# Ledger of designs, part 32: designed miniproteins, single chains, continued (5)

Each design is a single chain, and the fold is of that chain. pLDDT is the mean over its residues in the fold that is shown.

## One batch from the design tools (miniprotein)

Design m17084
Fold by ESMFold2-Fast:
Structure m17084 (fold): chain A 67 residues (1-67)
Amino acid sequence: EEVERRLKEVKEAYDFYKKALPSLSNEEALAMAFTLAIAYRDLGTPEAQKLAREVLAEMEELLKKIE
């Protein structure tokens, strides 16, 4: 199903984001995290919603570093 394929793609993008994180500015990291959170949210599955919430929590930590 397309949703399972897209979930795998977003998870792979998240893994790439985590590997790139030490090289990113806080603003770049926040922008990538926001894109991933939206992608997970839009999948609409319970697993994707859980992952979207986890990414949102990571964004909250990044926002604390920008302020």
Scores: mean pLDDT 80

Design m17085
Fold by ESMFold2-Fast:
Structure m17085 (fold): chain A 78 residues (1-78)
Amino acid sequence: SAAEQQEITDRFVASTEGLIKLLEEEPDALSKEELEEAKKRAEGLYEKIAPTLSEEQQKRIEKAVKELTEAIEKKLAE
């Protein structure tokens, strides 16, 4: 349903925003392995849910995944 798709999108975005905030506030909270696994999980989940979502919701999660993966990649480069 539309309500379920909205809930999935909102939870995904909130989770990615929370992780980005954690990486900025507590830069040693996660190991390199945990960062790589977080990136892999986010990308894999995106691939599974994106085809089931509206175009507007897809754009929201695409942006969230991009911001999260960029934050993780910058952290891994340190």
Scores: mean pLDDT 82

Design m17086
Fold by ESMFold2-Fast:
Structure m17086 (fold): chain A 93 residues (1-93)
Amino acid sequence: SFQDMQRMIDQIRDRVQQGDFDGAMRTVDQMVQMFDNSDVSDIPQNVIDNFRQTVDRLRTFIQQRDQQGSMQSVQDMDIQVGVMQLYQSVQRV
């Protein structure tokens, strides 16, 4: 669920803040697997594409151990997941 993804994003943020880049990458991989198994039929393709691009940028910054870049990407990702959750909530009426 997108709520579970938001919890994982919080874990990624905490791990990046602590300098645990290996743990952060593992949580990113788990979050991506959850997203790939999620029903995204109600979400516009451009929103999905933007999310995937943000994930790719986050992975790059984590691999470089760039705390600032990682934190900015985590913030973008948190906003994007919130937007996706709103799309699913509206479509269920």
Scores: mean pLDDT 84

Design m17087
Fold by ESMFold2-Fast:
Structure m17087 (fold): chain A 60 residues (1-60)
Amino acid sequence: SLLEEFKERIKKELDEEDAKKAIAQLETTYDVFKDSSEEEKEAALEYTYERFLEIKKKES
């Protein structure tokens, strides 16, 4: 599923603790957009994913 793809991407990019937080947020985002189009779900998940990567990049 789309959600599982983003979870796997997060696990590859972030450490275990940060991945856990990001995955929880991805699951929340997916649930909020559950009745939306697949395109809207993908955009919402991509936005959430990119924000976690940007935050970690600044902390690195």
Scores: mean pLDDT 80

Design m17088
Fold by ESMFold2-Fast:
Structure m17088 (fold): chain A 78 residues (1-78)
Amino acid sequence: SMEEAEQAIRRAEETLRELADLYASDPSLQQQADDVRQALEEFRKAVEESSPEEALEMAERVLAAAERELQRLLEQRA
C-alpha cells in the first residue's frame, strides 16, 4: 500500500543518512560517506519514478542492505 511504501522509504532514507554520518565521522572514510550520499540521491530518484509496490520492494531492499552495513560498522568501532 502507499502508506507502507511511505514508511519503508522514510526508514530507508533515515538509515542511509545514519550510515553516511557514521562514515563522515571518520576522516579516512570520507569517500565512503560520499558514496552513501550518492546512493541516497539515486534511491530518491528511483522511488519518484516507481509505483508504490515497486517503491516498497526497493525501500525494503535498500533498508536491509543499509542496516547490515551500519551494524557491521558499529561492531567494528566497539
Scores: mean pLDDT 83

Design m17089
Fold by ESMFold2-Fast:
Structure m17089 (fold): chain A 72 residues (1-72)
Amino acid sequence: SMAEEGKKLAEEGGKEALKGYKEENLELAQKGSEKFAQGGNLLVLAGKEKEAEEIKKKYSKEMDELDKKRLE
């Protein structure tokens, strides 16, 4: 279903974006971010806005933690 594909893309994209960000790999970070956005959009279109929000919060929290370590 669109919701299942969206969730999978968002999870995979989020992980790739975090890995790229952690490794300072711009290409990987961009690829992951694009998948993450696409997956989130599919979840919203499928009426799974709450799940999209939860996944976004999860990966935003992990990204923020990495950002704090880098800036300190």
Scores: mean pLDDT 81

Design m17090
Fold by ESMFold2-Fast:
Structure m17090 (fold): chain A 59 residues (1-59)
Amino acid sequence: GSMAEKEKALEEMNRIGVQAVLGLISLEEAKERIREIGEKYDIMEEAEKIIKGLDAYFA
């Protein structure tokens, strides 16, 4: 996708992470949704960084 599409995808992944931190969704649901976005928009490196941060936060 375009750079603008990847930017919006990154914003959505971060929004999902915030929802998990706030307890609005489960950690597992957040990680699943973030992986799906990372795969769809070819930004798996950024998805993995966010997931690692969430795993560390909830450890």
Scores: mean pLDDT 86

Design m17091
Fold by ESMFold2-Fast:
Structure m17091 (fold): chain A 79 residues (1-79)
Amino acid sequence: MAEELEAEARELATKSGAAHAADEVGKAVRYAELGDLERAAEYLQKALALVGETMSREEAEKAAVEMAKLVRALLEKRK
């Protein structure tokens, strides 16, 4: 009974986890901008975990590389 209520509360908290996930994605983007792809991948995995998803390290590293390319392209266009 108490465990079931706790699980329901956690599910509701996970729906609001999108805001926390967005913050972790922001950190991933910043590390990608610095060229720290390992930390960028780590923060991407943390963001997905906050919304109940998982990603392999290999997939996260590939996503971090693509994110770094996009960030660099956007920064060049803002000159």
Scores: mean pLDDT 70

Design m17092
Fold by ESMFold2-Fast:
Structure m17092 (fold): chain A 60 residues (1-60)
Amino acid sequence: SRSQAEQHLEQARRALEAGDYDSAFRHAVQALALGKDDPELRAEGLRLVREIQDARDAAA
């Protein structure tokens, strides 16, 4: 559901802030799967995945 997708996006953001990239990525992917029919959620989830990947690359 949309609410579950939004909860996963929020968990992904918190994990990203904590530097837990594995948890952040898992939550972002689950949000995308749950919100696949919602263009706004899809756009936000894809943006967040990119932010997680960029943060991982910067940390490596």
Scores: mean pLDDT 83

Design m17093
Fold by ESMFold2-Fast:
Structure m17093 (fold): chain A 139 residues (1-139)
Amino acid sequence: MKTKWEQLLENALKRRAKNPSKRELEILDILKSKTNDPNILNSKSISEFLYNLFSGKLFPDSDYDLLKELAQSIALSMLSPELKELLKPYEDTLYQILALLNNISLETAKQYPLLSAILEILYKLGAIEEKDGKLVEAK
C-alpha cells in the first residue's frame, strides 16, 4: 500500500513528464550535450528522467522501492544510506540539474545536501510546493 507521500511524488513526476516547461527542455538539451548516459539521452524531459530514476526503472536489478525510500527520507529530513548509494551514479547529474535550474555554479549546487538538492529540483520543476511549512503537490 503506497503512502500519501509516495503517491504524491509519483503523480507529480508523471504530471510534469507529460507537460514539461520550455526551460526544462533547454536544461535537458544542455545535459545531453555533457553525458553519454543512455537514460538521459533517451529521456524526453527532466521530469521523465526523475520519474524513471525514482520509479526504479534505472535500477532493474535492485529490490529497493526508491519512491518509498525517498518518501521516508523526506519524512525523516535525512537521506537513507541505501538511497544515497543507489543515487551515487546520478549524484553529479542531479547537482547539474539543480545548478542549471537555479542559475548557480556546480560548486554552489554541491553545497546542498543531496536530499535538499532533490527537493529544490522538484520545487523548481513545479512538481511540489510548500504551503504552511508542508510540502504538497503543485497545482
Scores: mean pLDDT 75

Design m17094
Fold by ESMFold2-Fast:
Structure m17094 (fold): chain A 56 residues (1-56)
Amino acid sequence: LSPEQQALVDRILAEARRNRDSIPLDLMKALAARELREAGFSDAEIAAVLAELDRL
């Protein structure tokens, strides 16, 4: 991943950790998938980030 792509992943995971009790996981995953797709992530890379969200 580029530094910019890694920073986006780190931000998404940090936001998910902060909001895990107030935002439904499925909604967080949908929003994350949209942002990652817009940033040019592949389907495999998106799936890996969504798997990290499932572990929270």
Scores: mean pLDDT 80

Design m17095
Fold by ESMFold2-Fast:
Structure m17095 (fold): chain A 66 residues (1-66)
Amino acid sequence: SSLEELEEKRRELGREIAEKLREGLVKVMKERGMSEEFARSAEGEDFFVTHSDEELKAFEAKKKAE
């Protein structure tokens, strides 16, 4: 039973770390000029991970011009 409790605490800690990393990414994306809605979307996360700062700024500028 104590082993099961330690395993669950490990999973909970992992979820907390993932949540903090997600919030950190959202903050960085917002600092780069992205909307909070886009930053919290799956598309926004994928775009941020796969593109440079210059590409992210260009993409947002194009969307605002449309």
Scores: mean pLDDT 71

Design m17096
Fold by ESMFold2-Fast:
Structure m17096 (fold): chain A 100 residues (1-100)
Amino acid sequence: SKEEVKKIIEDTINKLREILKKAKHPDLQKVLEDAINRLKEMIKNNKSIDEAIEELQRILTEFSELRDKYRDDPEALKLADEAMKVIQEAIDKLLEIRDS
């Protein structure tokens, strides 16, 4: 299960990196880079599944709060929504492992 948690976080990092490559809005680039770095630290520090879920939930909240900064940028809004979906899918997978 620790290997499954690590794989989910690594897959999430890779998906966020692909979104970051497409991102042109500076605030979206920053929040994506910050999220990727926090997920990398989570792997490095071998955090528990509960700590991983809590960190992903915090990241999701940060993306949601920053949506107003991209209100005039439809491409940035699309990429932010893709990133939020990636993070939510990671949370859902981790909850399945935790609750099994």
Scores: mean pLDDT 87

Design m17097
Fold by ESMFold2-Fast:
Structure m17097 (fold): chain A 120 residues (1-120)
Amino acid sequence: LTPEEKEFLKEIFEYARKNNIPPPPGYTSIDEFNPVMAAILGLALALNGELKLSEEQLKMIAEFLQSLQRDDGSLGDDKNTRNDNLTDAAYGAIKGLDLEKYAPDFIAKSEEYLKKKGLL
């Protein structure tokens, strides 16, 4: 992430905290900034119509999540995150916002992963 992209994700995170948005699937709290959590929050808030994000911002988030995708198709960021729940949430949000065009490899690999886990 560039410094500008990190600041954008911090703004999403602070918005969620100030508006008592619940933590996304895979997380227990939103007390500490985490860029993957902030990215998922941004997509979830955009999907629910609570935040208006530009096409460039949505593209950046989708590409960021794709860049962190593991070889097995899962997402995770640290020991506080559940890979399966996070992967499912990211997959659903990217599909729901029609962002597959920016993250086609993410969608293909996450579908394979989630099917193997019995989550699709």
Scores: mean pLDDT 80

Design m17098
Fold by ESMFold2-Fast:
Structure m17098 (fold): chain A 77 residues (1-77)
Amino acid sequence: HVQKAIEKLKEAIEKAKEGDLDKAIELAQEAAQHLGEAGALTPEIRKELLKALSKLSKGDTEGAIKELEKVIELLES
């Protein structure tokens, strides 16, 4: 369900803010899996998720949070 993906993305943002980037990456990947299963992984959402994951991997927490928030906005529209 899309709602479960949104919950995982919100948790990923919280973990990123706490500095737990490994957990944030794990939660964002779980959200991507739920979105794929729900048929909601559009090209735009996939692009923003990949940007978020790349930024988390590089330690760009502020940039990653913005990309994750963008994904949530796209899912809630």
Scores: mean pLDDT 84

Design m17099
Fold by ESMFold2-Fast:
Structure m17099 (fold): chain A 83 residues (1-83)
Amino acid sequence: SEEELAEQLLEEFERMLRRIVETLKAAGWSNEEIIALIKDQEESMLAQLREKAEEANLSPELIEELLKRYREIVEKIIAELEG
């Protein structure tokens, strides 16, 4: 279903973001530097997610919900790094 595709895309993008965070931590990046990079890359990642969702023929409403949920994931990861 479209909802299942949206959930899979969201899970894929969250896994990718968390992998980047762990890789940068292992490379000696500070939490502040990682947060700055995440914030800098957010609009590019949202554009990629939108493109993938459009390629999957998701409805406009489902795409907007997907992008909103991704922003919430980004905020959660930033909060975890600030904690």
Scores: mean pLDDT 89

Design m17100
Fold by ESMFold2-Fast:
Structure m17100 (fold): chain A 75 residues (1-75)
Amino acid sequence: ATPEQLAAAEAQVKAKAASDSSFSSVEAERAGDTLTITGKLAGTNKVAVLTITPTSLEGKVYENGKEVLSGSRAL
């Protein structure tokens, strides 16, 4: 993904988060060529973290601060 594509994805995530009640919070942070999206599921202790780089997509789920699920895919 290009930096411009990551910036567009960040904007879309923020817009969707403002209208989506499934998450108690959603944050998007862009640093250089990496976009990190953090979502807390409403009514749970689960936090999902999605990291998008130019070459990969990584997802992790934390419950009570512990990693319970992780996965990655090359782009």
Scores: mean pLDDT 72

Design m17101
Fold by ESMFold2-Fast:
Structure m17101 (fold): chain A 77 residues (1-77)
Amino acid sequence: SELQKRMEELIKKIEELIKNIDKMSPEEAEKEFRKIVEEGDKVIQEMKEKGELDRELVERMVEKIREYYKLIEEKKA
């Protein structure tokens, strides 16, 4: 579905953000990350409203979000 494609695009954006995290300031990374998470929340809400919730895709998104936070915590230590 279009919602699944949009979620996959957002997952790829987080993966690229993680790959390039050393090439940007922590503030720039956080700003871009917040945009991705806000879009992801909207997509999940739309999926729920349509009864099209893709559990595997949501779990992948959550895993990437956790990976990002771990990297940010390590950089601040």
Scores: mean pLDDT 82

Design m17102
Fold by ESMFold2-Fast:
Formats: structure tokens, sequence, C-alpha cells
Structure m17102 (fold): chain A 72 residues (1-72)
């Protein structure tokens, strides 16, 4: 699950970067506005997935640390 969240967050970040670059290169104002909107949607998805990944990663690190201390 956690590795999947990290991968999905990375994909959303890549999509954001691509859409933002496309918006900068767009000559048509309507196309630029559409690409900027899609980029913001990708950014929101990235931020949500990244936050979820950080939360779960911290939880797993805490659990693994406790397990290692118990096994030592």
Amino acid sequence: LISRLKEEARKAQGLYDSLRQGAEMARDPQARALLERLAQEARQRYERLSAEYDRLSKQLDDQLDLLNKLLS
C-alpha cells in the first residue's frame, strides 16, 4: 500500500509538471486555461497522496522501530 501511494504521488507530480509545461507553451488562451486547471487538479491529487504516504510511512517506521527494540 505505502509503495503504491508513493508511486501514485510521483505519477501525479509528473502529470502536474507536464501539464504546467504544456500551459507555458500553449499559444491559445483557452488551451492554456484548460491545461492550468488540469495542472491544479494534478497538484491537489499529488498533495493528498503525498500527505497520506507521509502519515503511513511514519506509522510503519514507528511500528518497525518498536519491533526491532522488542527483538533486541
Scores: mean pLDDT 79

Design m17103
Fold by ESMFold2-Fast:
Structure m17103 (fold): chain A 95 residues (1-95)
Amino acid sequence: MYSEQQQLARRVLDLVYQAVRAIFDGDLETARRYIDEAERLTEQLSGLLKVLAQQMVEEMRRMLRAAEAGDEDTLAEHYYRLEQTMLQLRRLLGS
């Protein structure tokens, strides 16, 4: 059983996974749409869930910019940071 906030945070996490797949598939326009939706849902979160979701959105924006520039090293750095924040959120959600 999950609270409304935990369900919303899980939806944000799902959108982040979809955006990552789109970035690595080279579908940057689809990735942008998933990031925009994740940012919109993140505004409805509160407390630590919102802080972690905002960090994931920021890392996704940096990954998208790196992918658009063809900067594979910067993309890998921000992907690693994103994975660490996703792990923190998953632990907080009890997953």
Scores: mean pLDDT 88

Design m17104
Fold by ESMFold2-Fast:
Structure m17104 (fold): chain A 73 residues (1-73)
Amino acid sequence: SIRPDWVEQVLKLYDTDGDGTLSYAEAKKIIKALLIFDTDGSGKLSKAELKEVLERMGLKPTDEQIDELLSLQ
């Protein structure tokens, strides 16, 4: 499971202007990085976990976008 504080640390690395606004493309890069760091042989995120991460990035993900990210695992 992804810890909320870790998501906030990752957001700060990508939000260089500090306004908390990210594009879906930037969020996708962050999700890929999260999957890499969670790869003690699993890398599996639930739909709820992906939705929460994207919402913390200031995005409102569609079910299609969540399913796309899940398929990258």
Scores: mean pLDDT 63

Design m17105
Fold by ESMFold2-Fast:
Structure m17105 (fold): chain A 95 residues (1-95)
Amino acid sequence: DLAADIAAARAALPASYAKFKEKYGEEIAELLAEIRRLSLEVAELGPLPPEKQKELEELIAKAAAAIDAGKWEEFKEYMRKIIELLREAIEELKR
């Protein structure tokens, strides 16, 4: 569960990062760290718009399916899409 992994990374950052780096490699660990950072920024600004929340949940599900299938490049692309969605949400919440 990527959302749970993001929440765990927030709670115990050094241990979570080391675990993700060992399990998935440095590149994916860095993508997860960026998702965590942006998720924290969104949480401080307010709740995600319902449409963005639905899109985020869909992307997380697709990322989970890709990693379960061993499709690492597809997984990384979904991680990058989550990062872009969170950046867009931050800009909308600042308005």
Scores: mean pLDDT 72

Design m17106
Fold by ESMFold2-Fast:
Structure m17106 (fold): chain A 69 residues (1-69)
Amino acid sequence: MDAIDKLAKEVAKKTGLSYEKAKKIVIESRDIAGDVAAANRDTLSPEQLRDLATKVFNEELKKKVEEEK
């Protein structure tokens, strides 16, 4: 399994969401984090981009999980 499948199972287990919904939320949150990192690529270092992507991913994941309840 890739990292997305593993994370989707953990999100489903912790939140009570179906695996299918959790996987969709994980993918969408990762896509948003990637877009934000790409938009800041010219202004931030690689380390700062990784930190930003991680922060945005966690914020979007939490937000989307709450919206499903």
Scores: mean pLDDT 81

Design m17107
Fold by ESMFold2-Fast:
Structure m17107 (fold): chain A 74 residues (1-74)
Amino acid sequence: TEELEAKIREWLLEAGVPEDAARRIARQAAELYKEGHLATTISQFVRDRLLAEGLPEDRANQVATQVGVALLEA
């Protein structure tokens, strides 16, 4: 949903991801969720993208876990 995309984008921005990258990653994660992908798959996708953006592994893992938990409660 649009609400899920907005929430993921805000979490990425709080983690220090640039606005353009946060917008793209949040949109892709929300689309994967709409297509029926598992929360664990989407969490892994977000983690890999955050690592590619240069976030430290611990921070990328924390944010990806937050996204995964939110998807399970959606």
Scores: mean pLDDT 83

Design m17108
Fold by ESMFold2-Fast:
Structure m17108 (fold): chain A 56 residues (1-56)
Amino acid sequence: SVDDQVQQINDQTRDRVQRMQEYSRRQGYSDDQTQGMVDSVRDQSRRQVDDVRRRS
């Protein structure tokens, strides 16, 4: 179902955000840079959810 696809996207987004934060910490990026990267991941996921809902 659409709800199942949305849930999968949300689960993948949570995992991607965690990995991005870990990666950013290892690279020594600033909090602002890390937040920007996290925001980009969340924006991509929102567009994916909107796409799934629009196509269904």
Scores: mean pLDDT 84

Design m17109
Fold by ESMFold2-Fast:
Structure m17109 (fold): chain A 87 residues (1-87)
Amino acid sequence: MDELLKELEEQKKKELLIEKARELLKIGNDLYNQALALQAQGADPSTVQQLILQAIVYYDQAIYLARQAGDEKLKEEAERNLKKVLE
């Protein structure tokens, strides 16, 4: 019983980390998409760059939490999105 309870607690912690990583990844994606939309509309380059830098910060945080959770798929998704932004 104690071993099962420990596994459930560890799984719950992992689920919370994954949820937070997904939230951060979504925020990063939203910021990057906003930057691309503004760039396409000829917005001020400084505004576009600020949104891109913010997206990078959120992607880095999402990668960190995904690694802590051991979610390789989510980590790789966040790393791919970060690589796309750095192009």
Scores: mean pLDDT 86

Design m17110
Fold by ESMFold2-Fast:
Structure m17110 (fold): chain A 57 residues (1-57)
Amino acid sequence: SEIAELAAQVAELLRTEPGNVEAIKALIERISQLSMAHLGEEVVPTKPALPTAPEAA
């Protein structure tokens, strides 16, 4: 549960460093990205992903 871990980190920052808005925003953005990836329900095939260099058009 990566999302749960990131959420816990946000909560801790809000307690310890409520003024650290930039760090909190960065964590929230990461949570949002992960959440959207899982909302599709399609679940792309879980195969070992290899780093592929992008091809220039």
Scores: mean pLDDT 69

Design m17111
Fold by ESMFold2-Fast:
Structure m17111 (fold): chain A 87 residues (1-87)
Amino acid sequence: SAGDAGVATFLKETKIKEEDLSEETLQALRDYFASLRPELGSGVGRAVGAAKNLVEKIKNGEITVDELAERLGITKEQAEEIKNLVK
């Protein structure tokens, strides 16, 4: 699915292990990538692109903890955990 492809790309690009994130955070990421408006035949590609873009913003400091929490629908504590785990 688009959501699963987005999560897989996010974990690969961040080098975060699935076991390092709560199931609630993983589900929020999956829901976020699945919620992206797909064009016909581009749902998975859009999710992969969005995951890469989000990781780049996190690595470059272009997204705050508050903005990440709002975007993913997670707590600030969960967003901070993501930012601290990104390598």
Scores: mean pLDDT 79

Design m17112
Fold by ESMFold2-Fast:
Structure m17112 (fold): chain A 93 residues (1-93)
Amino acid sequence: ALELLEKELKKAIEEARKLLKEAIKELTSKDGSLEEAKKLVEEAINKLDLFYKYFKGLYERTGNPIYKELAEQAEKEKEEIEKEFEEVLKKVE
C-alpha cells in the first residue's frame, strides 16, 4: 500500500512539473497567453494540494509518520512550483 501511494505522489509531481513547463512556455512565447499560463500552474498546484490534504488526513487518522512525510513532500513541491512560476513571471513583466 505505501509503495503504491509513493508512486502515485511521484506521478502527480511529474504531471505537475509538466504543467509548470507548459505554463512557462505560455509566458515566454510571442503568442503565449498569461491567462492560460495561470490556469496551467493552478491545475498543477491543485493536483499537489489534493495529495497534501489526502496524506494529512491519513496522518491525523493513523498517527503514522510516513503520511506526514508524504504530505510534507507534496506541500514542498507545490511551494517550489509556485515560486518557480512567480520568478519567471517577474522576469517577463
Scores: mean pLDDT 87

Design m17113
Fold by ESMFold2-Fast:
Structure m17113 (fold): chain A 83 residues (1-83)
Amino acid sequence: SMEEELQQVYLLSSGLPVSLYNLIEVFDPSKEKIEALLKESEKKAEELIKKGEELLKEGKTREGQLLLAAGKGLLDGVKAIKE
């Protein structure tokens, strides 16, 4: 489920010890799933940013700012996990 996939992303972003990360990598074919989730999250972040920019152009300032903040936050999270 999407909830389980998000939980897996959160576990990786929460600074799991290197030893636990290595254990997951050895027994979990989901490394490709994690990479796919990061790519989907990056795409969703870009979509949120575009929608936020469109809302700002329409004069929906508060809604546009919220979506921009959400999209930027998601991009920053994805970059932190990739590093």
Scores: mean pLDDT 68

Design m17114
Fold by ESMFold2-Fast:
Structure m17114 (fold): chain A 96 residues (1-96)
Amino acid sequence: REEELQRNAEIYRRKAENLRAEADASTDPVVAEGYRRAADLYEQASKAYEQGNEAEAHRLVAEADRILADISPNPKTAELYRREAELHERLAELAA
């Protein structure tokens, strides 16, 4: 539904905002760049959801989540992002 697409768009817009704040707070330049790249992808996913392009949105979220997994200092958080990326990759195939 359009309401669900709008909700997902808002969620990923807020996540992008939060990641930009994390990038600004990071003392590690590699981690900061990872947060900025993931934030850009989440913002692109938000726009894809607004346009009803669910397959593209899921693909972009998966790409962002893989970056977040790679830069995460916490192994449990990294594992969660990898699993979310796998889920979104499957959802992208289903939506295409």
Scores: mean pLDDT 88

Design m17115
Fold by ESMFold2-Fast:
Structure m17115 (fold): chain A 71 residues (1-71)
Amino acid sequence: EKAREAIELAIEGAKNKDKELLEKAREIGLEANSSGAAGVADGALRAVEAGAGEEAAKRIEEHRDELLERD
C-alpha cells in the first residue's frame, strides 16, 4: 500500500503546489521500492515548478492503476 500512498500524496501535492508533500511522496515511493511511484512524485514536483501542477495531478489520477500494476 506504500506505493498507493506515494501516488495519492503526489496527486495532492501537485494540486496544492506543495513541494514538501511531493518530496514526502517521493521518499515513500523509494521506501516501497516503487521506482514508478517515486518517479511520479518527482515528475509532479517538476510540473509544479513549471506551473503545470494541476494538469500533472489529473494525469497521475488517470494512470494511477497502471502505475500501481507495474510495481
Scores: mean pLDDT 75

Design m17116
Fold by ESMFold2-Fast:
Structure m17116 (fold): chain A 72 residues (1-72)
Amino acid sequence: MSEKELEGEILASLGEMFRAIGDLLAKRGEDKEVVLEEYEKAIELYRKAAELGLEEAEEYIKEAERRKEEAK
């Protein structure tokens, strides 16, 4: 595994954490603005992972954007 591959996987894992936080906050009925901020953080991390060559991150971005739209 190259350093770029490892970095991409770490960024995607961090993105998954923020997406999971957004999901949890949405399920709890927390403020919409807070939920959207967590999903936006996840999307930013996934985009960086995709730039580093993690092809799977494009699917993660689509999923996070879908969840963000549903939370609006």
Scores: mean pLDDT 83

Design m17117
Fold by ESMFold2-Fast:
Structure m17117 (fold): chain A 97 residues (1-97)
Amino acid sequence: VLELVDRGIELAKELGDEATVALFEDVRSLLEKASPEVQEDAKPLIENAVRELERALQLKREGASPLDVDIEVGVAQISLAVTKVALERALRRERAA
């Protein structure tokens, strides 16, 4: 799962979006503290964020409007923000167990 996060960071850098880079770095830090089970549960959410950034980069290369590119980046950011909240909650449960 960390390899997917690293892929997302590189895509966000190619798009020039520092806020998305920071969100992936936050998620990476949380995943490094998580159990293997929590990492696997988070994998589909991270795969979705990476897919949205790949879509954003494709749209940008095809000369789509900046707004269309920004929408896909925005969807990736929402997915990462949800993932971050979910991971923080999961880590609190693991520490309590």
Scores: mean pLDDT 83

Design m17118
Fold by ESMFold2-Fast:
Structure m17118 (fold): chain A 71 residues (1-71)
Amino acid sequence: SARELEEQARRLEEAADALEAGDVARAREYLSQLPPTLSRSLLEMLDTESPEFVARALRHASRRLRQRAEA
């Protein structure tokens, strides 16, 4: 639903903000609130890629989800 996409986009941006602030633990908290399949993929990316790379990827994903939202 549009509300789920908006909430997911918000969590992705909150996680990206946390990573850019150097708070990896808080970023993990935000990512863990996403649906299980998405959460697992993003947490795995956070373990394998740099926080800077992940933050950019999360912002890109957030923009795409917002474009797909109804509102």
Scores: mean pLDDT 83

Design m17119
Fold by ESMFold2-Fast:
Structure m17119 (fold): chain A 64 residues (1-64)
Amino acid sequence: GLSKEELVDNIVRGLQDMYPDLSDEQVEEFRRRVMKVVDEAKSRDELAKGLQKLVSEFLEELDE
């Protein structure tokens, strides 16, 4: 299985591959939020829902 660090790295890399124009500050903010969701999630279902909400909210903030 993936470690928490590898999971965070894979999610952040996926975002960068989809949105290559993101600044280093935006990427670091997203990474921080992903780490919080991964650390606070108590189940796989909670993790999946937390990540889905995080990605949606982060992308909506970028469109403003």
Scores: mean pLDDT 80

